Designed miniproteins, single chains, continued (5). Designs and how they scored, part 20

Each design is a single chain, and the fold is of that chain. pLDDT is the mean over its residues in the fold that is shown.

## One batch from the design tools (miniprotein)

Design m16661
Fold by ESMFold2-Fast:
Parts: C-alpha cells; structure tokens; sequence
Structure m16661 (fold): chain A 67 residues (1-67)
C-alpha cells in the first residue's frame, strides 16, 4: 500500500541520517514529498507513532514541507 511505502521510505531516511548520509536522507524525503499525498502521509504518521518515534518524526517533517 502507499501508506506502507511511505513508512518504509521514512525508515530509510532515518537510517541514512543515523549513518551521517544527510544529503541522501534529504533526497529520500524530497521523493516522499512528491510521491505521496498529505492524506497518505498522515495515515503513515498515525501508524508510525505507535511503533517508531524517529520514523514518525521524519513523516511529520515531510508533511510540514508539503503545507
């Protein structure tokens, strides 16, 4: 689903950031901004908040950029 794809890309961005690969993490987040609707990202955030705070934070950042 689009929601699960958004969570996996957010997880990838978190992983890249933790490895110090900040430019690559930024590109993943830019791809998410262009690929997913606000509604899809908000549903992904709702699910991620229950399991992974870092993934949820990345999803919040993408949502705020789209506004």
Amino acid sequence: SKVEEAIELAREAVRLSEEGRYEEARRVMEKMEKTFSIEELEEALRRAQRTDVRVAAALKEVIERKK
Scores: mean pLDDT 86

Design m16662
Fold by ESMFold2-Fast:
Structure m16662 (fold): chain A 88 residues (1-88)
Amino acid sequence: DIDESLVRMRASIARYVGDEEKTIKYYLSKIKDPESQKKVEELVRQMAALERRLVEAVRAGDWEGALALADEISAVYREIQKIIKEDE
């Protein structure tokens, strides 16, 4: 079963936060360790690439692919949050 509403909501969020540089600045403002900053920047760029793929999957009607990409984005987001938490 495909939760189309959830996939559409996730795609809308991805479009809204799709400014990589703004997102990077926001997360880097919360991190003091240079190694953690570099890792988070790489993860944010990875998340942005996955978000672009999610939007394309939704446009193509590939709901199974869109759900898989949403799961991957959530995993990257959790990793970013973990790094920020550990640096606090």
Scores: mean pLDDT 72

Design m16663
Fold by ESMFold2-Fast:
Structure m16663 (fold): chain A 89 residues (1-89)
Amino acid sequence: TPNREQMIREAQTELRDADEVIAELEARYKQSKDPKIKDMIDQLRKDKAALEELLANDASLEEISEALIRLGSTVTLARMYLWVERKQE
């Protein structure tokens, strides 16, 4: 349905955004070895995997929406952290 198609498109966008953020955090972690960065990577990977599993299993729109909100929140926090770090360079 159109509502499910839209949700899948939004989920795919968020998964792509998560991959970009993970890649930047991994590059920073190699340099700093800051455990806070590792914790952010681990949480992003966990929330990403949860959303991917729900999409693969044709889960309900409610379950997909909840996982999408969770991943979006984690991505937003990681982007805020990266924005602050970039401004200090």
Scores: mean pLDDT 87

Design m16664
Fold by ESMFold2-Fast:
Structure m16664 (fold): chain A 91 residues (1-91)
Amino acid sequence: SVLENLKKVEELVKKAIELLKSGPDDPEKQKEAQELLEKASKLVEENSDAVAENKDDKEIAEAVNRVLELVKELEKLLKEIEAKKKKEALE
């Protein structure tokens, strides 16, 4: 179902965030996080039409909002990691 797929996206993004937070300088954790995010992106793309068709469904809307909040947290984390790497490269 769309809700089950959105829940899988939430779990994939959460796991990726945890990996990046626990090992921001660990290349293996960064690679695993990237693979999880690629899987999450594919699930979102596969379910985009179903989400659009169910825009008035409160449970689906709430699940979409949870995914969007996690994506926002991820974007902030990735920007912080990139900024730290750039500072280290300039020293």
Scores: mean pLDDT 80

Design m16665
Fold by ESMFold2-Fast:
Structure m16665 (fold): chain A 74 residues (1-74)
Amino acid sequence: SLEEYEAKVEKLAEMLQYLAEHDPEFFKEILERIAAFQKEMAANPDLSDEEKEALASEFLEELIKEIEERIKEL
């Protein structure tokens, strides 16, 4: 749902702020992963808007999980 998506985006923003303060090297890595994903999406002309939205949602969910696991070790 839109509410679930918005909640995930807000959570990611809070987590990125935390990483910038406590793990700046991993923060940089995450920004590079986001940039790489954006390039991949832009380079794939065969993907529909619906497929791009689905891939973006999946990427966001996986990214949040990885960051949560990293933060637990800090």
Scores: mean pLDDT 81

Design m16666
Fold by ESMFold2-Fast:
Structure m16666 (fold): chain A 91 residues (1-91)
Amino acid sequence: RKEIIEEASTAVAYIAVLVGKRLAAKKHKELSPEEQRKLGEEYAKRGEKSYIDAGEGAGLFELSDPETGKEEAEKLIEEMEEKARKKAREQ
């Protein structure tokens, strides 16, 4: 269903942003607010909503909830396993 696919895609994009932000913090120390806004613009251009909409204005996911992202990522894995199981039955 579209809802599950959107949640999975959002979780992946959200995790990618968190990873990118963490890598930037490690390599560039602290990002200026302007640099954080530019990163938010890049992800907003992808047409994602939900977490991206929340993060793009205030700076990328400063208040992101890692537990929520992890929960949605696990949901994506579960959906992919269901599809794999379906394919295995086909063979």
Scores: mean pLDDT 49

Design m16667
Fold by ESMFold2-Fast:
Structure m16667 (fold): chain A 110 residues (1-110)
Amino acid sequence: MNIFERFAEYLLEVADQFEDPELLKKLAEDIRKSKTPKELVDILVKHGEEVGVKLDKEALAKYPGFAILMAIGSALSRAKTLKEILEAVNKAAQEAKDVTELGPLALGYA
């Protein structure tokens, strides 16, 4: 089974716990239809525009698709809205870009 399909099922299950369950369900269905990490990034940018979050597409494109899904999953425990989830994912991707550019050991926490 595709990891995007599995993750979409998880999002659908937890969506009703959020303040905007309809937006999370819509994101989950778009992720389910995703075939590549590039399509996942394009989906996140689209949903970001709908909730007023400007995502760093360059940072997200360099961030592994699995890591994007993990960042969303991590944000689900703290966030109350899709906007908060996308802001957390965007920050994680930007921080990962800095780690990749400098090397993990150079940042003292790898």
Scores: mean pLDDT 76

Design m16668
Fold by ESMFold2-Fast:
Structure m16668 (fold): chain A 73 residues (1-73)
Amino acid sequence: SAAREELEREIALGMLLIIYGVGLATKEPFPFTPSVAELFEVVARNLRPEDRETVLEIADYIDAPEELKAKLR
């Protein structure tokens, strides 16, 4: 359902924000792992325009592959 897809997107975005915040606080970016890639894929499927810049900033910070960043732009 649309409501479930929105909830899954919000949870994935929340997890990415936590990963980003911890990285900024420790000055050590989290490694780009398969689990982190899955979070970006969940967010990308239903990405809201207002979240695009923030998600791309997180992707840049953890040095995500350019192919993934292209999907977020």
Scores: mean pLDDT 83

Design m16669
Fold by ESMFold2-Fast:
Structure m16669 (fold): chain A 61 residues (1-61)
Amino acid sequence: MVSDELQARLAEVSGRLLAVHSPEEVYALYEELQATVAARRLSSVEAFEEMIRRFEAAVAA
């Protein structure tokens, strides 16, 4: 089960990501995430954590 805290963190970092990156850059990050989730067979919680991690790294760059 994905916690409300993880959902809130994803919403916050997604907003920040869209403020500093183009839609094309965000789409590329999403495609890479989907490939990783499929290849590693991540759970919903693990997928959310990986998405947040990647988006936070992209915002910091």
Scores: mean pLDDT 76

Design m16670
Fold by ESMFold2-Fast:
Structure m16670 (fold): chain A 85 residues (1-85)
Amino acid sequence: SEQKDLVEQAIGAVEVAAKRVLTDPEDLEKVREMIEKARQLIDEGKYEEALEVVREAVDFLLEKYPDSPVVRAARQFVDQIADHF
């Protein structure tokens, strides 16, 4: 499914950003839980809901690291994917 592939790409972008900027184990765990929830929604065919959770995860990163280029790039990529839904 095109929608499934797009949401999985959005998850990948958020995972890359999180691993590059997050140093706190508690914050890493919070993002991991959001990503697992998004993957579970994908398995249920709920791609729009999965993308919403991915957006919540990137917003969390952006709140902590508003000036990070990698976080801003991940946010822009997620927003571009959302335009296809």
Scores: mean pLDDT 86

Design m16671
Fold by ESMFold2-Fast:
Structure m16671 (fold): chain A 70 residues (1-70)
Amino acid sequence: SEEAKNAADRAGSAGFAGRPDVAYREAQLAVEKAKDNPEARENFLKAGQAARDGNPQESAEYARKGAEAA
């Protein structure tokens, strides 16, 4: 959905801005909005985990894959 894609975009922006807490929350919102799409949901879960691990580049890549699947 568009809401899942928008949340994933905000997660990426927050990660690169040095806000992993915000990045994680936005990735979780993307997971919730994509609940009926397992592929998108799995990628958004991985994006959130990468953000928590301090890997904004990896987080952005998973968010992109999730948005493409959504």
Scores: mean pLDDT 78

Design m16672
Fold by ESMFold2-Fast:
Structure m16672 (fold): chain A 90 residues (1-90)
Amino acid sequence: TEELKRRALEALEEAIRLAEEVIETGSEEKKKLARELKELLERAKEAVEAGDLATAARLVLEALPLAREVSEEVLEAVEEALEALQEAIA
């Protein structure tokens, strides 16, 4: 649904914002992980905007291990995006 797509986009935007904060303030190791995470999340956002929810969900799923290593807040936002995308596909 359109509402589930909006929820996914909002969660992805929040996760990207949080990853950007880690890129600015984190340790060198966390900055590297956050940059990789941001790239995956930006691709996922582009996929949602294009209507390719299956690709978006796959990219978000791939982002989960990176999000877990970056921070709990980022992980929560990424998990919320995945939940919204899976509901939108089903």
Scores: mean pLDDT 86

Design m16673
Fold by ESMFold2-Fast:
Structure m16673 (fold): chain A 103 residues (1-103)
Amino acid sequence: MLTEEEYEKLTPIERIAKYLYYLAVNDPEKFLELLPGVIEFLKSLTDEERKIILDAIVQGLKESGNKELIEKTIELLQKFMEENPERKDIVEPAIEELKKYLE
């Protein structure tokens, strides 16, 4: 876990990413509660910011080993990709990586 001083040096997007990683590992119920809002928030972000959030989600879920949480996350990301096909190149790699953790 980062110190408060190190956390203050992060961008808002990096802070959200670190928090999502933490929740995926330590509080899967809260992670799942916040996830729909996070996926909706991706619509307002740049492709670079989307990648930061998605990479944190993928790594947190990998560390968690929680297959049910991974499956629910894949479903939400697939829906986002269907509604936003122009962002497939960013979202599809995250979905493919998460699917490997279910096998």
Scores: mean pLDDT 80

Design m16674
Fold by ESMFold2-Fast:
Structure m16674 (fold): chain A 68 residues (1-68)
Amino acid sequence: MTLSEEEAKQQFEDVLKLLLNQLKEGRISREQAIQGLDRVADTLLGLGMSKELVEELKKKALERIEKL
């Protein structure tokens, strides 16, 4: 099963918001937040998403974590 670009962006955004909230509350480290995003990226690749799209979404999410 393949996801649309919009669905992939929404999944990354939802996970990112949860990870950012946990990071802000001190419940997880920045490294753990990055690992969480890596797991989502691997899942989307396994579902047949393009590598380029997944890498772009991951890069944007990592930038937002780093700016925190």
Scores: mean pLDDT 77

Design m16675
Fold by ESMFold2-Fast:
Structure m16675 (fold): chain A 84 residues (1-84)
Amino acid sequence: MSGLIGGHLGHASFSIRNAQRIIDEGGSIEQAENHVGAGRYHVDMARRIAEAAGDQKGLERADELEEEVREVEEKVERWKKEKE
């Protein structure tokens, strides 16, 4: 895997973990949304680069993180509805 793919995957993981922490602490919904957005952006970038490079391991890791982003995104959307 290239350093660029690894960098995007690392940033995505960090953003997802930050969003989850904010949810767990009952913090700012806007900050949680921003971290989810950043995670999604970095997963999408890693996936596109891996597809262009034919990096099967990069694609597998991007797919796994995309599922984690989706799960945290759903938690944020549910949390927003609970506060309305």
Scores: mean pLDDT 84

Design m16676
Fold by ESMFold2-Fast:
Structure m16676 (fold): chain A 86 residues (1-86)
Amino acid sequence: MSELNQAIALILRAIGLIYDIDLLEKYGTSVEQAKKMIKEAQEIIKAAEEGLKKSTDPEVKKLFQKAIELAHKALKKAQELLQKIQ
């Protein structure tokens, strides 16, 4: 897989996770689901940080940085969701 395709895939995963968290906050969820979403956000952050470190293309680096930004947003939202459901 190209680095460009990997960066785009991570961005799409982070966006999807944010939407899933918003839906679960609205319709209800479990502690186990909230913890799973925290783990998924952390995995996206790790993969995007590794991609950013290894990439030499400035355009691809910007996409990995965007994936990191979105994944941190997802992580914060998932942590807040977990706190609300105890």
Scores: mean pLDDT 88

Design m16677
Fold by ESMFold2-Fast:
Structure m16677 (fold): chain A 66 residues (1-66)
Amino acid sequence: SMNIEKAKKALLENPEKVEELGVKVATGAISGEEAAKELGIEAKDNEEFLKIISEASRILREEGKL
C-alpha cells in the first residue's frame, strides 16, 4: 500500500522522527491521525498509525535494511 511505502521511506530517511511520533502517539501527546499527516500517510486513529509503522519496520528488517 502507499501508506506502507511512505512509512518505509520515513523509517529509512528519518528514523528518529518516526520514533518521536510513535512515542507521542503512545503517550497521548498527539493523535495517530496527526502523526500520520506528519509523515504524509493516512491513519484514522492511534491503532492504525502504530500498525502501519510496525508493518513497515517489520518489512525493512526482513529486507536487511534496519
Scores: mean pLDDT 85

Design m16678
Fold by ESMFold2-Fast:
Structure m16678 (fold): chain A 63 residues (1-63)
Amino acid sequence: SMSSDQLVAAINGVLDLALRVITDPELRAEIERRAQELIDRVRAGQATQAQVVRGLGEMVELV
C-alpha cells in the first residue's frame, strides 16, 4: 500500500509530466485544478489509492 505522502508525490509527478507536454491553457488549468483537488483530498485523509488512480484516469480522459 502507498502512504499519503507517496500518493501526493505520484499525483505531483503525473501533473508535472502533463504540464510539460500540454500547451492548451484551458486544459492546463483544468488538469492543475483536478490534481490540486485530489492532493487536498489525500492530505485530508479522504482519498484511497483506488480513488487516486480513478482521479488520474479522469484527468487522462480530458485529453
Scores: mean pLDDT 83

Design m16679
Fold by ESMFold2-Fast:
Structure m16679 (fold): chain A 85 residues (1-85)
Amino acid sequence: DPERQKERQESIKKLREIVEERKRTIEEIVKQMEEQGVPQEEIQRQRQRMLQGLDTFVQLFLDNLLRQGLITPEEAEALYKELMK
């Protein structure tokens, strides 16, 4: 079904865009903390918390795509590994 394939491609593209934007925001916050002289251990904790939130979001998004039958479990695993590296 071409319509369903289009929905799949658009959903995956949107997920990639959201993840890229959120990763950029995290790195900008980290850079600002480094420039302010925040200790590296504190910066790493803040980064881990923000990345954990992103991880949860990505997993929920992929679970939704799986339930809709837009992707396979193998594709979901591959996308997760790609997006979260």
Scores: mean pLDDT 88

Design m16680
Fold by ESMFold2-Fast:
Structure m16680 (fold): chain A 99 residues (1-99)
Amino acid sequence: SPQSIIDEINRIIKDSNTALRDVMQRELETGDSAAGRAEIARIQSRFVEEVSKLAIELAEKMGMEEEKKELEDMVSRKVPPWELKLKVMEIVNKARKKL
């Protein structure tokens, strides 16, 4: 259902934020910025892959054709994770208003 997709997107966002915070904490404790950057890149890559797929599915199920096309274009152009997150949150917020 659309609600279950919204719940899954929110879970992924929460888990990603927690993982990023944990990496930043370890970097502060160890001073190993190179290892921290590599781990952040992995976390962000997984976030982009998982959240994009779910948000595209959500937009399609909710009849949000323009938002779906915009998100697919952003994924194709490999926009920064923060920019993709903003578009995903826009789609989630619009979907919630329609439920």
Scores: mean pLDDT 85

Design m16681
Fold by ESMFold2-Fast:
Structure m16681 (fold): chain A 74 residues (1-74)
Amino acid sequence: SHMEELLEKLKELAEKVEGKSLEEILAAFSQFGKTLSEEESRVLLDFVNRLLAAGPDASLEERYALIEESVRRA
């Protein structure tokens, strides 16, 4: 499923940007978004909104849960 592939890629990117500033994290996900279909981009936007609400102190595990929720709702 391309949604399972999206889930894996989002989690991998979240891990790679762990410890970076929120601005750098958002820039990385914005750049990744350029490679996505319209459907996948909607999932990414939902995740970004959740990430912004959780704030910069959210753990990697919490960010994984947000990614899983965004993909689940797609």
Scores: mean pLDDT 85

Design m16682
Fold by ESMFold2-Fast:
Structure m16682 (fold): chain A 62 residues (1-62)
Amino acid sequence: KAVEEYKKYREEVKRINEEAIQNPGDLEKARELRDRYERLTRQLPVEKRKAIIEGVKKLEEE
């Protein structure tokens, strides 16, 4: 569960960063990417993000 959620989070962040690199200076695209970042932040605040990371580490040890 936590592993799948964290993998989706990482892949979405990676895609956002990739699109930002591919579209420098595009203000409309920048706003779209910012909205996606804000959505991720609302869904995974720092405390929950840390808990997911810790859960993934425990699963990786097994």
Scores: mean pLDDT 68

Design m16683
Fold by ESMFold2-Fast:
Structure m16683 (fold): chain A 67 residues (1-67)
Amino acid sequence: SAAQAAIDAALREAGREALRIHTEVDNTRKTGTPEEAEKKQNEGDKRLQEVSERTGARIAAARAAAA
């Protein structure tokens, strides 16, 4: 269904974005100072929360459109 395709696309996009955020945080821990690592972790946590909220909204909208 179109709704299922939209949900699958949203989940794939969220997964790719989350992986990029985790990689950026991990690289900063590896190459940066402890202070830079903490800042990037906090920024990453906020971005992951935004990804989660946006993805949930997209899934809810796709389900509502299919109802």
Scores: mean pLDDT 87

Design m16684
Fold by ESMFold2-Fast:
Structure m16684 (fold): chain A 79 residues (1-79)
Amino acid sequence: SEIASRALAIEVLVRAGFSEEEAEKFLDEAEEAVKNNDKEKVAEFEPIIEEAVAYTLSLSEEEKEELLERARERAERLA
């Protein structure tokens, strides 16, 4: 589900230090850049994506379960 993927991405970014508003804006801009095949703009997002991925990989199993639960709750709000 696109809604579920977006909800998970927002929760990951929020845990990585973004505000909810900043996470929403980042995802909107990243989605637009991908749709427009804007390689330069996509490259600007690369460090943020790498940091978010590294953060997610550093989580314990318990922290990952909490993240998935929060993402599920957010997906329900976005639906």
Scores: mean pLDDT 77

Design m16685
Fold by ESMFold2-Fast:
Structure m16685 (fold): chain A 61 residues (1-61)
Amino acid sequence: SMEEVLAELRRAWDEVEAEKPASRDEFNQRFLKRATEIAKKHGLSVEELNEAVRRLAQERA
């Protein structure tokens, strides 16, 4: 479900932040790699993944 996807994306976000990436670009690269694997696991389209990531980024801003 989308709720499960968002929960996994939130966990991935927090895990990447805990790694203390040197820049926002490093964070984005690491997070998007994890987000892509989550999307693949749940059968999300690129558009659905982009919407979920956008929502999460607004939530975390």
Scores: mean pLDDT 82

Design m16686
Fold by ESMFold2-Fast:
Structure m16686 (fold): chain A 110 residues (1-110)
Amino acid sequence: MKEEIEELFQKALEAYKNGDYETAAHYLRKAVDLAVENEDLEFLRWLLENTPPEFQDLVRAAIAEVEMRRKAKENGPYEGDIYEALAIIARVVGDIGYERLLKKFEERKK
């Protein structure tokens, strides 16, 4: 799984270097989604440091989602529910950010 995430991230960087920002965003989103599924905060923080500035907010949203999911598991029923809701909000913010990036790159092409 970690090798698959690294491969997707490399594809994102290659697309970014070639000026294909839509493909770069697509592969970065896939890499980020897999890292979130694995709850790998260390790897997500590494991605943030190595991700181009235009895409860093997608990685920040993913880090927030994983941090909130961890807090949900560590806390009691009511506090855990609040953290679970915050994780869902972080996911929605990431989805909105991704759609906004795709629209921005599409407008630049046409």
Scores: mean pLDDT 81

Design m16687
Fold by ESMFold2-Fast:
Parts: structure tokens; sequence; C-alpha cells
Structure m16687 (fold): chain A 76 residues (1-76)
């Protein structure tokens, strides 16, 4: 389930396993996109933005923050 992938990503991020966190969140986004689940796209994208910010990849952090905002607009 998407919620399981987000939870796994959160656990990996807390452990500072950024590569595993990215993998879990990217998989969650892919499944959410297939289902047109804009709320889950926004949640996973915001979490992925936080991981990239922690890696000091500010360009990707901004890209995923923008993706989260765009998904939230579609969820409304």
Amino acid sequence: EIDELIALGEAAFAARDFDSAIQHYEKAIKIAEEKKDYKSIAEASLNLSRVYAAKNDLEKAQEYADKALEALKKAL
C-alpha cells in the first residue's frame, strides 16, 4: 500500500538512510500517479523534498516541493 511505502520512507529518513528513503518515496509517487491519488502524490513528494534538502540537493528539493504543491491544487 502507498501508506506502507511512505512509512518505510519515513523510517529510512529517520535512520539517515537517504537512498532507501528516496527509493520508497519514489515508488509511492509512482503508484499514487497510476491511481491519480493526488493527496498521496503531495505527501510523498513533500517527504522526498525533505530528503533532498537533507542531502543539500536544493534544486531537487525545490522540484519536489513544487510537485507537492501542484498535486495539492489538483486534490482540491
Scores: mean pLDDT 88

Design m16688
Fold by ESMFold2-Fast:
Structure m16688 (fold): chain A 69 residues (1-69)
Amino acid sequence: MDAVLTALNILRLRGRMSLEELYELAIPLDESKEPPLSFEEFKEKLIKAAQSFGYEVVEEGGKTVLIRP
């Protein structure tokens, strides 16, 4: 499964999570890509996808946090 799709699924279950936590959880589950996505590529793709699904992007505690709608 794509790391971005994995992260969106984790976010849907948890309700909110930082980009760093989503990256650390999603990358070990991404068996579909070699090499795996960099944090910068993951961040760009995940924010774009999350915004298209109505997720909120918030700066909290010095971290970028995604919140489900």
Scores: mean pLDDT 75

Design m16689
Fold by ESMFold2-Fast:
Structure m16689 (fold): chain A 62 residues (1-62)
Amino acid sequence: MREELERQRRQIEEVVQQGIERVKQGTPLEEVLEQVRKDLAAIPGVDDGDIDAAVEAVRKAA
């Protein structure tokens, strides 16, 4: 149970890092943010607050 939460947080971090890298490689920010939301929504237990925080992290790094 605790391991599932730790794995979920790692998956969120990886999605954020991949999104930031894609923006730096020239992918449009809006497209990357939509992809990040989609990828995070596919992870069990991720709520709207987690998605909003991750999207904000990508936007700040871009």
Scores: mean pLDDT 79

Design m16690
Fold by ESMFold2-Fast:
Structure m16690 (fold): chain A 62 residues (1-62)
Amino acid sequence: SSAEEALRGRLDAALGILKDPKFRDLPISTIARAVGFDSLKTFTKEFTKRYGESPSTVRKKA
């Protein structure tokens, strides 16, 4: 669906920011809001569901 496509796009944008050394000190809650999530909890759930790892874990590996 178009809503699923939009959600994937927002999560892919967040993945890019999490892997970018320029934004390493940016809070994950700020990244979540920047890509259109109103809740860090919802962002973390949807991100982990899509990529199999939490945003914090992805950032540590970057």
Scores: mean pLDDT 86

Design m16691
Fold by ESMFold2-Fast:
Order: C-alpha cells, then structure tokens, then sequence
Structure m16691 (fold): chain A 82 residues (1-82)
C-alpha cells in the first residue's frame, strides 16, 4: 500500500508536468490570461491530490482528481472553440 501510494504520487507529478506543457502549447490559440489560469488550476489541483495521497485521504484524492478531469474537459472545449 505505501509503495503503491508513492508510485501514484510520482505518476501525478509526471502528469502535472505533462499537462502544464500541453497547456503551454496552446499559447498561440488561447489568451495569455486563460493559459495562466488553467496552468494555475492544474498546479493547485494536482498539488492537493498529491497531498491527499501523502495523508492517505483517498476520498479527498478522488475529489481533487475529479476536479482536475473537469478542468481538462473545459480546456479542451475552449481549444476546440478557438
């Protein structure tokens, strides 16, 4: 269980970096303030999810991951509309 949690934390840290790079790649398609807002939201939500995993709070972890998924769905919608 502890080793699996550490692996999940490492996967989330890698996912955060990949998502931030993906958002940055949309600078030419989205306003700078929108890009920065999504980068800030992804950073905050992944940090909260990682902290919940470190504490063993799986319910909080699931809530933060669900919020992250919602944020990414909204980002994709904005990119498609641009």
Amino acid sequence: MAAARQAQIADLEELRDRLLSLIESYRDKLPEDVVQRYKDEVTELTDRAIEALRRGDLEEYRREVSRLVGTMIRLVGEVIES
Scores: mean pLDDT 83

Design m16692
Fold by ESMFold2-Fast:
Formats: C-alpha cells, sequence, structure tokens
Structure m16692 (fold): chain A 81 residues (1-81)
C-alpha cells in the first residue's frame, strides 16, 4: 500500500540518522554545515506535518513526512560518500 511505502521511507531516514550521528564528527566542516542545514529543513517539514496530523489530516501528514524524508536521504547520502 502507499501508506506502507511512506512508513518504509520514514523508517529508512530514521535508521540513517542513527548511523549518521556516529559518522558526523568525521565529516569536513563544510559537509557538517550542509548536513545540519538539511536536517533543519527536514525538521521544519516534520513540524508542518505535525500541524496536519493535529487537524485530522493523518494521511496527508504521513505523506508529507515521507516526501521530506525521501528528499533528505537523496541530498544527505552524498555527504557520507
Amino acid sequence: SELEEYLKIIKEADEFLLEAREKFPSLSPEKQEEFLKLLKELLEEIAEAAELYEAGKEEEAVKKVAEAAKEFLEKVKPLFE
């Protein structure tokens, strides 16, 4: 289902963030700044999704988090190459 696909992406982003925490100190200062910028953008999208969830738009909220998580993963993974 579409919902299962969204939850899978969200879980992948969560698992990546746990791994990224350990590797973060080994990044260059420039890559650390880019990582923190991308993390801030992800957190802002999650905050907007939380407002949708509180308004009873649960499916829209999950979709928004999943789309934000997917974009975050696409942009952040190259920093850890």
Scores: mean pLDDT 86

Design m16693
Fold by ESMFold2-Fast:
Structure m16693 (fold): chain A 76 residues (1-76)
Amino acid sequence: DVEAKIKEALAMGEKALELEGEEYGLAIVELGGEKALEKLEEFALFSKNKEIREAALEELIKIGVEELKEAVEKVT
């Protein structure tokens, strides 16, 4: 169940950023799938926490989705 895995990654992601931003991105990336990417985009675009936005953006870049980085910068 992709939705359940994403929910787990989201909960872990918020907590992981208090400890290590690396764990947050890794958890979501390891889930894989389109919904995991969608949640990373949501964090990068709309999170009020700058550290969360940076972690999400870094993971999107690492995946090789350069177009998403440009979209985030344009929306900002």
Scores: mean pLDDT 58

Design m16694
Fold by ESMFold2-Fast:
Structure m16694 (fold): chain A 87 residues (1-87)
Amino acid sequence: LSLQEVADKTILTYQELYPHLSPEQQELLEEILELLGKYIEAVLNGDEKKAEEVLKKLDEKVAELKAGLSPEQQAKLDEVWELVKKA
C-alpha cells in the first residue's frame, strides 16, 4: 500500500467512526490523525528514527482509543492500524 492509500483508508474510517464517538474519543481520534500526519511526513523526509518515534506514540494513542470503543469499532480501527504498519 502507498502512503496515499493508507491516508485515504484512514479518512474513510475516521468518517465512519467520528459521529459515533464521545467528545473525548473524538478529541483522541483527532490527536491520532495529527500524529499520523507527522508519521507520513517523517517517512517522506527519510527520517527513519523520527518515523519510529511517532509510530510508537501512535500505537499508544490507538490503544487508548480502543479501550473505550465497541468491538465493531475496535475492528475498524485495527484494520486501519495494520495498513499504517505495512505502509
Scores: mean pLDDT 76

Design m16695
Fold by ESMFold2-Fast:
Parts: sequence; structure tokens; C-alpha cells
Structure m16695 (fold): chain A 103 residues (1-103)
Amino acid sequence: SAAAEARELLERARELARRTAEEAEELAKSLSAEERRELTARVIAVHLLVVGAETSLSLGNIEAALADLVVAAEAIAELTTDPELKEEAREVAERARELLEEL
């Protein structure tokens, strides 16, 4: 059950990362070159955390996957300007943290 819930949280985080990247792409059109570089770095960081969680989970390391998902979801919540995405990201982070405490 923990592995199944971790997979569900990974799928949710992946979709949130995708939607946040799309938001960032649109936002970048109105930003300065410096702000665009900062935004790009933040989007890349989120992507790497999600990939890290996926890799950890594929290797059976549920604890590491959940830890990465907490950080990824928190980063998404800070990155997005969309209140709906922010709320969903916070929910993913909270559930991942709760599940990690149950291990």
C-alpha cells in the first residue's frame, strides 16, 4: 500500500510539474533575461526532484522517493502563481510527509 500511494503521489507531482512548467513558459514571455534564467533554473530543479523520486521508487527505496516528493511538491507550490496548483502541490507534500512518517 505504501508503494502504491507513493506511485500515486509521483503521478500527481509529475502532472503538477508539467502544468507549472507550462505556466512558467507563458510567464517567461513577459520576464527580463535575468528573471527568465532564474525561472528556468527553478523549473529544472523541480524536474530533477521528480526524476529522483521516480528513480528511487523504481529501485524500491520508498523512503527516498517520498522525501524527494515532499521537496518537489514544496518547490512547485513556491514556483506556481496559480492558487489551484499551489493548493494541490501543498496537499501532495502533506500526504507524502504523512506517508513517510508511517514508514
Scores: mean pLDDT 89

